Designed miniproteins, single chains, continued (3). Designs and how they scored, part 29

Each design is a single chain, and the fold is of that chain. pLDDT is the mean over its residues in the fold that is shown.

## One batch from the design tools (miniprotein)

Design m8982
Fold by ESMFold2-Fast:
Structure m8982 (fold): chain A 92 residues (1-92)
Amino acid sequence: MDEELLEEAEAHLRRAAELARKVPKMAEAAKLIEEAARAVREVGPEEGIRLLAKGLGLAIQKATDEDAPILAELAAHAGRAVRALREAARAA
């Protein structure tokens, strides 16, 4: 497995979880994204993507218009994590 891609994905997942934790109503989304970061190492990239998708979906459902800037940054980090994880899965 490509360690550099996994480290990049993990960094983006940690940042996404940190952003979600700043919004109290996204606490469950943050927990799922943190679980995604662990699953990448313990299970594999595809399980990480699955948990991240659940976390991101929950964050989108809980977001209001005032959360749009945080949600946009969270989505950008999620997108970069997915890209790195898909490349890692293909390299495995």
Scores: mean pLDDT 84

Design m8983
Fold by ESMFold2-Fast:
Structure m8983 (fold): chain A 65 residues (1-65)
Amino acid sequence: MKVFLVVVSPDREKALELAEEYKKKHPEYEIEVAIAPSVEEAEKLAERIKKEFDAEVEIVEIKEP
């Protein structure tokens, strides 16, 4: 199963670390990673992916203090 993971973070390094952990937890999925600086941009990207590819999209926001 192919899943697009959109990670919301202004910090690209932190977003990539979260993506690697997600891939380790779900080795059965073919995971494509995208990074968005805001939830609004992530939602726009997710709608585009769903429309073009009819694929599952997961949006994960890094809510660190």
Scores: mean pLDDT 76

Design m8984
Fold by ESMFold2-Fast:
Structure m8984 (fold): chain A 90 residues (1-90)
Amino acid sequence: NVTDQSLNTVKNLVNSGNQTLQNGNNSTDPQQSIQLYNNSITVYKSAVNTMQQQVNLNPDDQVLQDSYNSFQQQYDTLNNQAQNGIDNVN
């Protein structure tokens, strides 16, 4: 199922983004921290785009639509955490 594969891709991207965000928080190099935060934001955007494409391709899939709506709220939180990291480093 293409939808199931895409949801697994989204999960993997979110996990990768979270790891990159944590690496940014733990970095002692300000420039490296900024790069890691920007990378986590990019990965989160990729996850959102992947999920949106699947919703658009499967407009009658209410379970997928509900998952997408829930994920959008999680994405906003994760993106804000990454952006706050950038702001704190300058």
Scores: mean pLDDT 79

Design m8985
Fold by ESMFold2-Fast:
Structure m8985 (fold): chain A 65 residues (1-65)
Amino acid sequence: MSEEELERMTEGAILGLKTMYEQGFSKETLLGMADLFVRRLEEIDAEMAEKARVRIEKEIEELLK
């Protein structure tokens, strides 16, 4: 997986989580979906998964304020 592919996948995941939040999904559901996405990336590259996790956690934190 390239860094460009990781960035596009991470952006897609963040957009999906924002859409779910706007549709009224719970904080717990959003966090669970984010964790599932990161865990799937860890199967490919743990370092890239950590970068995605940090980005997604920041976006969720801002979204839930």
Scores: mean pLDDT 79

Design m8986
Fold by ESMFold2-Fast:
Structure m8986 (fold): chain A 65 residues (1-65)
Amino acid sequence: MKEEFDKRFEELNKKNLEKLKEAEEKGLDLESLNKLIGRILREIGDLIQEEIDEERERKKKEEEL
């Protein structure tokens, strides 16, 4: 459950850190960097929202039992 989320979050963070490092190495312009950061934030937000939705559903079932 949380271990699976932590694993996915860690994998996403590792991938995104690699992308940011490559962007710094290539000297991306501010517009390209802004687009990359925006995409990363959306991906992180989506993953967190999925975990929130799953936790909320689980808690609701536990409270009904």
Scores: mean pLDDT 76

Design m8987
Fold by ESMFold2-Fast:
Structure m8987 (fold): chain A 109 residues (1-109)
Amino acid sequence: MDEQRQQIRDTRATPILNNASTADSNGQSTVNVEVGQDVAFTPGLTRVVNEAIDQASQNTSAKIKVVLVIHDGTTNRVLSKKEYNSVSHAASDIFERFVKEGPRFTTGT
């Protein structure tokens, strides 16, 4: 039950809303990433965030704002929403919060 990890394109990959980049007059691009909980604790989340960041950085300066939204998938209920003023901050927080906690995250602790 843990063998599908080939480096293959995500052809039917993810219940993802999408990523979109918009540049402000101050030269800061905003990348919006929305994913369902089913992929929130998988390599898929990291891949989507990295692709969004890479796409934004190719067309603008290194100043990128990242907005990450995780929803239930079924009810479209927002479970977590975070805004980051930099790519490095987003990567660090995502790693700490989702990669380290895995499928179990507790509200009270």
Scores: mean pLDDT 52

Design m8988
Fold by ESMFold2-Fast:
Structure m8988 (fold): chain A 65 residues (1-65)
Amino acid sequence: SEIFKEADIAMMEIAATIAGAKKFEVEGDTIYVSGIEDEEVAKELEKQLKKLAENAGYKVKVEIS
């Protein structure tokens, strides 16, 4: 998991960008995503990112703008 942390973070950032996120920040062990206006898109992104983040040892917080 730790060996592929950078790849997992890159995949999460790409997914967030495609979902329309305006901000993707890594702070400590937590990934913050914000600026997604569509609540359903934000919920689906959160679900997908939590799967990737668990493998990378990160927490995820997705905020609806």
Scores: mean pLDDT 78

Design m8989
Fold by ESMFold2-Fast:
Structure m8989 (fold): chain A 71 residues (1-71)
Amino acid sequence: MRRKLSEEEKLEMIDDIALAKPSLTNAQLGERFGISPATISELKRYGRESGVFENPVAAGVRALEEAVARV
């Protein structure tokens, strides 16, 4: 199979990716976790859809920064 990750492993990796930094490139994250950049991209998308990447506090801070930058 192209996918070697269990659902538990995916959830753990999504959590680690969220903790690492969303701004890191997929290539850097792939090197760090031993996974292809394409798999990292898929995990990032899944993490965003599940809300792991955009915790309410982090989302609120980003929205506030964008609002302040407008003035």
Scores: mean pLDDT 62

Design m8990
Fold by ESMFold2-Fast:
Structure m8990 (fold): chain A 77 residues (1-77)
Amino acid sequence: IEQRIKRINKLTSPQGVLVELIREEDNPNEAVINALVEKLNTFTLDPGLEFMLYFVLNETTNSLVKNAIKTILAKQP
């Protein structure tokens, strides 16, 4: 888990963070999902990122991932 969080902190693109969030659907871990949400919140929300967030929200079946994406979207002014 700690090694995975370290990898998340090294991600430099919101697309990379979204890919890792999708991967959490199979074996969801709340600490990892929280780290992904925090990392994604460091990026400026642009139309492409917002579209990708809605796409992932529509595709995911995991409630932790859905709630994480909803939290990110709700923080947008």
Scores: mean pLDDT 70

Design m8991
Fold by ESMFold2-Fast:
Structure m8991 (fold): chain A 89 residues (1-89)
Amino acid sequence: SHKRELGSLFAGRVGMILQSAVDEGKITEDQAVNALSRISQIIEDLLAGKISVAQAVDRIKELGKELNLPEEYTQRIVDLFKEMAEKAS
């Protein structure tokens, strides 16, 4: 379905942001894998209509603090969520 393809593209773009953080030595590969898995669940909940864009953004900010992601990467992921959620609607 179109939503499934959009979800895969969305998760892929999050993965690219996290891979950039690993390549720059800002986070570990294990942190990136954990973050991607948890963010992928937030993407699924958002695209299924279980949570709002505002709730997804709040969860990403909380996750960034929990996983000690540098603020610049958390913000890039938040900006991506706002962009991709508009395309899903």
Scores: mean pLDDT 83

Design m8992
Fold by ESMFold2-Fast:
Structure m8992 (fold): chain A 85 residues (1-85)
Amino acid sequence: PLPELPEEVDMIEATFDRETGTLVLGELRTVKTSEANRWVTELVREVELANLSPEKREYLYAAIEAARNGDREKAEEYIAKAKEA
């Protein structure tokens, strides 16, 4: 990792709901960058295993990125787009 990377990041917790094929947003939390990266990897894996359409999957990846960056409004926008895809 680069010396200038933050040790901690603000992210919005999210879980993948297999019944709806979308994300459920939780609380904003400050976590270690390594924990945030592991969380993203786990969520992406759940989305990939859910056998969703490519369009829906792309919107969910964008929602995960927005949640990881602490951007609730953008995460909610991409979740809405995923529901319509």
Scores: mean pLDDT 80

Design m8993
Fold by ESMFold2-Fast:
Formats: C-alpha cells, sequence, structure tokens
Structure m8993 (fold): chain A 80 residues (1-80)
C-alpha cells in the first residue's frame, strides 16, 4: 500500500538524518490522520529521500528531516 511505502521512506530518512523514534511517531500520526494526502506525501518524500542519497550530505539530510518534523508539528496543531 502507499501508506506502507511512505512509512518505509520516513524510516529511511530518519535513519540517515538521525531522527528520534518520537519524531518518526509524530510524522506517522499526522500521516495517518490525513489519509487523503498520503499519495502527495509519498511523491514528495520520495524526492527528498532521492536527493539526500544523491548528495550524501548529512547536513542536508538533517535540514530536510527538521523541515518534515516542523511541518508535522504545525499540522498537528491544525488538527486541534
Amino acid sequence: SNLEKLEKIIKEIAEIAGMSEEQVKLILEVVKANPEEVEILLDRLQKVLDEIKKKNDPELAKEKADEIVDEALLRKEELK
């Protein structure tokens, strides 16, 4: 499923960028709360992962991971 693919991408970004389990859980919680956005997020995060792998830059990986976490935090606030 697209959700399983997205979860794998998020976990791979997390491993490269050194994200915490709590940060991964937050992102997955927001994704599961917005199932209609899964396909768009899958396409977007796949491109992010591809860029991280291509550049092999740990600072870029952390920057992209921080952006994903910040977006998830903002989205969680919007969900009340």
Scores: mean pLDDT 81

Design m8994
Fold by ESMFold2-Fast:
Structure m8994 (fold): chain A 118 residues (1-118)
Amino acid sequence: KDEKIIKEAIEILRNVLKAEQLAKLIENAPSNEEALKLIKEFAKKLAEVAKEAGLEEAAEYFKKAAETGDIEYFKKGLEILLADPRSPIRLILLRREDPSAEAENERLGEELERRLRE
């Protein structure tokens, strides 16, 4: 059911990935169809990020999420992406926990959002 997928995607983008602007784009989408389209586009971009990091299994799950809109594939891809020390997403999140890197954390957050929106 589309509303459940949309709510779970917003929760993941906002609370796991800290991508507040992308979460707001989905939340403010004019229809459930447009919200699902945005979720699929973000999954496709995460597949590209995972592939660039050499995380082929995560990339495969994100590709499935982009094709089907199935949030469970999105979650499986994220579990792999966040657990691997090579992940740029994991590195961005770890940098944001360092108070000495506050200015860098803003740039890393912008970089993550740019990659997901591109």
Scores: mean pLDDT 72

Design m8995
Fold by ESMFold2-Fast:
Structure m8995 (fold): chain A 58 residues (1-58)
Amino acid sequence: SSAREEAERLAKKAKEQGLKSLHVDLSGTDEEELREEAEAIKEALEAAGIEATVSISV
């Protein structure tokens, strides 16, 4: 999915920058879509060895 692809790009950039942790704020109108995006981001960052936290605002 596009959310997973974007999450993987984010994880790659964070790893290239030498980040060990990253907090991501997600905002929008679709809570279900935001939750799915948050899960994809956490999974991709953790796979890259980065501690991830995500906040969702609707």
Scores: mean pLDDT 80

Design m8996
Fold by ESMFold2-Fast:
Structure m8996 (fold): chain A 95 residues (1-95)
Amino acid sequence: SMETTNLLFRILALLTELLTLARINAPKEKIEETVEELKELLEKLSKEDQEIALKTLKKILEDLKKEYEKTGNPQYAFLAEQLEEVIEHIEELIE
């Protein structure tokens, strides 16, 4: 539906913002606030769309861990930890 398409676009925009926040060493509080907004949007998805989103989130998590290994930037590690908690939460919502 158009509503689902708009929701997915907003989720992708927030993921892009989170990657930028980590890259520029934004405060942890700002990363946490943006992650909470992401989590709320993910909860509004259908179970099928949540499963698709989980695949994307797991790929992003892998990329964040690699960026941390390359850069030593602690915000990549922090975002990875936050995203892992979001993944676990959404997995528990899927029956």
Scores: mean pLDDT 87

Design m8997
Fold by ESMFold2-Fast:
Structure m8997 (fold): chain A 79 residues (1-79)
Amino acid sequence: SESTRKNLLNEIDWAEEEIKRMEEDPSSVSMEMLLIVSATLFTALRIAEKHPDLLSEEEKQRIKELYERAERLRKERLA
């Protein structure tokens, strides 16, 4: 539905803003926040798998790219 799509895109937009904030200010990087962001993006991909008409391939690719950016921040923090 349009409302489900809008809510999902809002969650993805939130995750992107959190990633950008952590990328801009390394002192703001939190393992807890990275876990929440990664879980949000993973859940969004799972929902898109169940509802193939909900997100375009381009939008799914955006989620994957954001997940990779969060994973880079996480690896740098854990190293």
Scores: mean pLDDT 85

Design m8998
Fold by ESMFold2-Fast:
Structure m8998 (fold): chain A 93 residues (1-93)
Amino acid sequence: SEEEAEKAVEEAAKRITEAAGTKLGEELGNALRGLVLQALGDKENAEEYLEDARRTTERMVEELLKAGLSKEKAEEIREEAERALETVRAAIE
């Protein structure tokens, strides 16, 4: 459901922020929230917003790795983001 999708992205954003331990993690969480809300509000273009969310995650994880984040924490962030986006996709379909 849309409510489950919103909850999933909020939980993922919190875990991403904790795993990153920096403002970049909070910025990624906020970006994911914004893109997910756009996808839920504009289902015809939802796939474009979800793809933008996936690209944003990869870009920001790369920046976090360059800033000294461990590969293990980077993978945790990717997994949390992907789980949330899968929940959003299921809610739209």
Scores: mean pLDDT 85

Design m8999
Fold by ESMFold2-Fast:
Structure m8999 (fold): chain A 70 residues (1-70)
Amino acid sequence: MTTKELIDETIKELEKKGDKETVKLLKELEDEKDAGVVAVKLAKALGLETKSDEEIEEWIKRYEEKKKKA
């Protein structure tokens, strides 16, 4: 499953439940083309990630730096 497919499927499930706020968040993540960044932010939003917001921001920064060097 691609990141886009995962987001699209999650949006459909949340629309059935009437959770419009989470749907808006996921639509914003569809514009994010980096699968790693999307996965971390999505996991935090769904409560699957235990890292703090500061730890996630630091991880994203390190991830982006590694991508620029590759």
Scores: mean pLDDT 66

Design m9000
Fold by ESMFold2-Fast:
Structure m9000 (fold): chain A 74 residues (1-74)
Amino acid sequence: SEEGLREAEEIVRRAAAEGARLAAQGRTAEARGLDTGAGLAGIALGVGRLTNDGEFAAELARKAAEAGRANPEA
């Protein structure tokens, strides 16, 4: 469970960092998608912490980050 929570934390950090890099490059739509994905992954992490279900948190965080990458916002 703790390992899954750490994985979810890493997913959130990586998605946020990637979004920041894209924003710095002027790639605003892609950055917005990743910012949304990171936010949703953060919510998944919060739920995982409250329910003590790290595996669920990691799975949802991964899907949220992937969805953010796949869906750039204008």
Scores: mean pLDDT 81

Design m9001
Fold by ESMFold2-Fast:
Structure m9001 (fold): chain A 59 residues (1-59)
Amino acid sequence: METITGTVVALLAVNERYAVVGVRDTATGKGYLVLTPAEDARDLKPGDVVTLTGKAVLA
């Protein structure tokens, strides 16, 4: 589990337990795909600045 702070670039998948959110890290500029609880991603839109906790992988 990792914590990523960055700008939402896409909501790629949402299911009843988890969402996959594309985030650009503010510190490195790298893109990550973050698996987060679905409820934490429900109100996210592209352009939002967020801190997400979940499993992150480089995009």
Scores: mean pLDDT 77

Design m9002
Fold by ESMFold2-Fast:
Structure m9002 (fold): chain A 103 residues (1-103)
Amino acid sequence: TKFEKLLKVAEELVELLKASDDPVLRKQADVLEELIKRFKENKTIEDAIRVVMTAEATLVTLRAWRVLGLNPLSDEEFNKIDELVQEMSRIVEEMLKEKVAAK
């Protein structure tokens, strides 16, 4: 299901953020992990949106840090996070389209 696919991608993102030595990225991993837990328990589109919005906000922060020369991540790690966030956004967009089509 799209629910299971979103969970898998979100959990992969959390693992990458937890692997970072940066305290801000570790804090973002903790926030995402809590939101993922709520999404897993409630199984709502609203909780899915909260997970994706938080992941997108993290990516915006990382892009800003790259411009400022403050990025704690390698280019490979950054590109993997970007890929995972884009995949999460795509899955939620598809879930929203299916919910609208079902009405």
Scores: mean pLDDT 81

Design m9003
Fold by ESMFold2-Fast:
Order: sequence, then structure tokens, then C-alpha cells
Structure m9003 (fold): chain A 89 residues (1-89)
Amino acid sequence: MEEEEKLREELRRAAQLINDAFEGKVSVDEAIEEVRRALELAKKYGNEDLIKQAEDLLFQVEILKHADNPEEAVELVRKRAEELRKQYE
């Protein structure tokens, strides 16, 4: 439980760093490193919810790196969310 608290804090920090990257305040590479670290920790704990959160953050950062503009990145994230929703139909 205490390790989960640390991981949740790390995920929140990674999410904030991704947001800063979207605004051009930090490099995408810095965001990628932070997210990769959070994912490794999540897998080590074996907590499915935290692993999913870390994977979602990694997906967002990969979109940022690949997309030429923020609008395209937002559309890709939205499409992913809709795809996941349809999977549960």
C-alpha cells in the first residue's frame, strides 16, 4: 500500500510533466524517461490499475513525439479512449 502511494505520486508527476511538454515547457524526452520509470515501477508492483495508468501516460507521450501539433495528439488520445470503450461492448 505504501509503495502504491509512491507510485501514484510518480504517475501524477509524470502526468504533469507530459502536460508541461504539451505546453513546450519541457522536452518530450524528459517526459518519456519519467513515464518509462513509472511503468517499470507499476509492473514491479503488479498492480493492474497502476500499470494501465502508466501505459496510458506512455501512449500520450508517444503521440506527442509523433504528432506535428497538439490538436492531432488530442484527437489520437480521444480515439484511443473510444476504442477502449467499444471493446467493452
Scores: mean pLDDT 69

Design m9004
Fold by ESMFold2-Fast:
Structure m9004 (fold): chain A 90 residues (1-90)
Amino acid sequence: MKINLKEAFEKIKDRLTPEQREKVEEIVKKYENDPEKFLGAALYLAEQLNPAIAEELRKRFPNVKPVKDPELESLDLETQEALIAIALEA
């Protein structure tokens, strides 16, 4: 399975403010070479914010384990929700 975080970002970017878009794009670019690490961090955030979405992500990516990423966990709630949305579109 090939995960394209940039393509997933393109599907949701029009729903973000310009400021959120820039911040999220920088994060996506940082993780584009390791999408499984991004998915693990997004799954960890989803488990804290929305257990139903976390369950959906676990079903789609059964080999991805939730991983605490201090950089992503320190982001504001709206940015964290955007990252979870990207993981759902991946």
Scores: mean pLDDT 80

Design m9005
Fold by ESMFold2-Fast:
Structure m9005 (fold): chain A 76 residues (1-76)
Amino acid sequence: SMQQAQQLLQQAQQISDQGEQQAAQLASQGRTEEAKQTVLDSHQQSFPLLVQAMKLQGTPQSVIDQMKQQVQHNIG
């Protein structure tokens, strides 16, 4: 349902926001590698929720697959 999709998007956004805040704090302490890992971990946790929300909204699988490829490319 659209309501479930919206809840998943909100959860994904919350994970992303918390990850960015934690990463900023770690970076301010000079813990740059831990900050980077925290961002990557938040993306790995939020991405499945985004994919599920997109599927619930009727997004074509081809579009989802393109998004997955783009995310993997940007993580390198």
Scores: mean pLDDT 82

Design m9006
Fold by ESMFold2-Fast:
Structure m9006 (fold): chain A 87 residues (1-87)
Amino acid sequence: SALEEEIRRLIEEIREMIREMEEKAKAGELSRDEYQEMADRISELMERARELLAQASPEQQARLADEYMEAVKLVFETAAKINEMFR
């Protein structure tokens, strides 16, 4: 369905932004300002995905919940690692 495709697109966009952040951080090229801008964008995408999941059927939610929760976990783990680098 279009709803499921949009949710998966948002989750993949979040994963791609996390990968980009980690690569820039590893290269020493991630500024604090750039990190904040990317973190804010990820937060917006997460909120949009959550809103769409709330509109999904129970069957659709069951299929997408694990992918969404793994993305949430990855966001928090990546934020923790990068915040340690800026101390």
Scores: mean pLDDT 85

Design m9007
Fold by ESMFold2-Fast:
Structure m9007 (fold): chain A 100 residues (1-100)
Amino acid sequence: SAVTEEELAAAMTVLVGAVMAATLEDREVAEALLRLGLAAAETLSAEGRREAARLLLAAAEAVEAGDYEAALAELERLRERFPQLAAEVERAIEAVRRAA
């Protein structure tokens, strides 16, 4: 399905907002996921941004639910699909593990 650049930008903005809301009590997790989302928006193609946004949203929802194992699984999937984001994913994984 075709997704416009405007739709991808909106998805990334919603994801950033969701992460900040979900992890307001844990600023390290919030900052790491925010940084990862921004790196994805800057680095990836339009198709890659759509896939990364879906995985990041799933990770943020898992953190909000207190399911840190599910959050880590989604971040590992993101790292496998986008090795160019490996450094930022690693920081997010470390932040989530510290919060668990």
Scores: mean pLDDT 77

Design m9008
Fold by ESMFold2-Fast:
Structure m9008 (fold): chain A 76 residues (1-76)
Amino acid sequence: SDDDAYQRSIQAQRDYNLDQRQTSVFYQSLRNYYDSHDSIDPNVFDRMTQGIIDAIKNDFSGISQDVIDSSDLSRF
């Protein structure tokens, strides 16, 4: 599950060609979540991944505020 969520996140970034700044924010959020939790909540990663996909579909100019808000939960 943890590996699956992480791989989906990596694939989403690769498939949609996110810029380096957006990618670093995404990875930092994932790292903070991993460092802060003994186990990964799949719902948190699913929301982050879906938020990025939705942002890319609706606005290729960058990661939406909704995705940023979702990633804030991952730091806990």
Scores: mean pLDDT 54

Design m9009
Fold by ESMFold2-Fast:
Structure m9009 (fold): chain A 57 residues (1-57)
Amino acid sequence: SLGDAIAEAAERIRKLLEEAGVTVPDREVFSAAKEMVLTGIPPEEAAERLKAEAERR
């Protein structure tokens, strides 16, 4: 289901962010996961975007 796809993408993004040593709120992770599932971009790309935003803060 779409919800399952979003949950899987969010889990992958969280793992990539943990490996990079950055902290991002779950709300932002799920928002990015939803966007990537709908647009077809990979979780790795979404994780890089979130990492850049977190480092900017």
Scores: mean pLDDT 78

Design m9010
Fold by ESMFold2-Fast:
Structure m9010 (fold): chain A 86 residues (1-86)
Amino acid sequence: SGKAVNVTMTITSGDEVRVLTGTGVLVSEEVIDGKKVLGVEVTFDDGSRAGLRLPVDENNVSTTDVAVDEETGQPATVTVTITEQA
């Protein structure tokens, strides 16, 4: 079975900051061109579910720029932090 993880997703768009927290399972760990890529199946606290495949840094943080945020209509930066559960 995969490792249990906590997931925090921060979406910054214009003057809006949204934070989604959830729990999930680490389903894959890969190294592609020297970069760590994590596969995670997450259920957020609002009940939404996502399968994520994220290139991450040494602290398991992924940052992605999105051209249009659906809630604001403006560009967004999405930061996802994945932490193993103790």
Scores: mean pLDDT 81

Design m9011
Fold by ESMFold2-Fast:
Structure m9011 (fold): chain A 77 residues (1-77)
Amino acid sequence: SMAAQKERAKAAADKFLADLDQLLATYGSQLTPEQRQQLEQIKAQAQALRDNPTPDTLQQLLQLAGQVQDILRKALV
């Protein structure tokens, strides 16, 4: 069902946003202004995916998660 697929995508986006907010709360002081802005842009993209989920939303969220990991790796190493 397309409706069930959209609900799963929305739930995944909601979880991604919650996890990202927690990462920002935990590591925000260790981030440069540029890194913080990049994470805020990723948050905005994830919010757009949540608001208009498509069959590609889960793959797009995985790509955003990879970008978050790359930013954190550079900030924490």
Scores: mean pLDDT 85

Design m9012
Fold by ESMFold2-Fast:
Structure m9012 (fold): chain A 86 residues (1-86)
Amino acid sequence: SMAEVKELVEEAKKMIDETERIRKELIDRKVLNPELEELIDETIESFKRTIELAEEGKPGWREAFEKGRKLKEEVERKVEELGRGE
């Protein structure tokens, strides 16, 4: 439904905002490593792809969203590991 697509797009936008916030905190603490930066970039790109495909009515937005979700979970796991190391 169009309501479902709208909710997904709003969720993807929130995921991008949260991931960018995480990036800024890591930069400020000077703990952002190249692997984590690449993972963050891929996460954001996947959610941007989800929004683009969904807004254009093209197939593949579910797969892009699922990829972004999995990547974000990995980002959160790695960030938690860094916090426990302090």
Scores: mean pLDDT 84

Design m9013
Fold by ESMFold2-Fast:
Structure m9013 (fold): chain A 64 residues (1-64)
Amino acid sequence: MKELEEKARRLGLHPLVVGAARGRMEDQGRPPFSEEELRELERRYQEALEQSKKVFKELEEKKK
């Protein structure tokens, strides 16, 4: 898994994304993800994170 961690650091991946990739590899016995696949996972995670931030901001604005 050190190679996965090194790729993650080079691509700036979130630890949660790395954990998800590792879990899929262990559970399904699949070969490791490519750099391109890891980048796609990171992009999806970042978009979900931004959506969550937007929802939280709207909730905070409604409270005030």
Scores: mean pLDDT 70

Design m9014
Fold by ESMFold2-Fast:
Structure m9014 (fold): chain A 87 residues (1-87)
Amino acid sequence: MSEEEIEEKVKKMKEMLKEVESLLENEEEFNKLPKEVQELLKKGKEILENGLKKVENAKNLEEKAKALEETIKEVQQLIAEGKKKYE
């Protein structure tokens, strides 16, 4: 993964985090969501925040790429679990 690809993926993850934060900050809309969806959004925020911290702490491009790939996989697993349980 190139430095440019890493920067692009980090930007997309930051955008996803902002979307999740926006949903969490709207207390009225958030409280209307099923409890299970509320917990899913909270977990998603934690995964994205922890993943971005790992990327920032990585010392080289290989470590940054690994941190990004691991975070993307965790988010994808969370979404898949949500679909399986709540569809």
Scores: mean pLDDT 78

Design m9015
Fold by ESMFold2-Fast:
Structure m9015 (fold): chain A 69 residues (1-69)
Amino acid sequence: SELVAFIVEEEIPEDVSVEEAAERARRKLEERIKEYARQNGAEIASQSPIEVRVEGKKVTASALVVLRR
């Protein structure tokens, strides 16, 4: 088993709500996790809850994933 950290950072555009930016970051994180697993022939054994942080004009989505080959 392999423990991998996934992080997505997005800058919030002026015309986009914080909630919408957070949703986009979460979706991108989910896509990256799935893509990585697919590319590496790995199965997602477990995943932490997705953590979303907003600081100033940035939103960060992160998760820890345990992969099994």
Scores: mean pLDDT 85

Design m9016
Fold by ESMFold2-Fast:
Structure m9016 (fold): chain A 96 residues (1-96)
Amino acid sequence: MEELLKKLREAGDRLVAAIAAGDREAFQTAMREMFKVFDEIEKKLKSKEHRRKIGIISIATAVNAVGAWLEGDADALRAFLDGSIEEIEKIVKEEK
């Protein structure tokens, strides 16, 4: 799980950097990597409720990433991702 959380942070950093640079190909690549990591995290969770919460965060991340891309606002996405990753880390700690 620690390795997946690290990959999630790294994918988020690449996504924010792609938006700041206006690099559409880097944005698409970072989006795919991030959602692959979300899927891998969700599959490792035993609780149906925890899986549901990760699914909601994943959808919210997609919406916020597209919004940040359209507005050119990398800082807004950074703030959202920092909060979302903190929430995911909390959910992971609640698993036995």
Scores: mean pLDDT 85

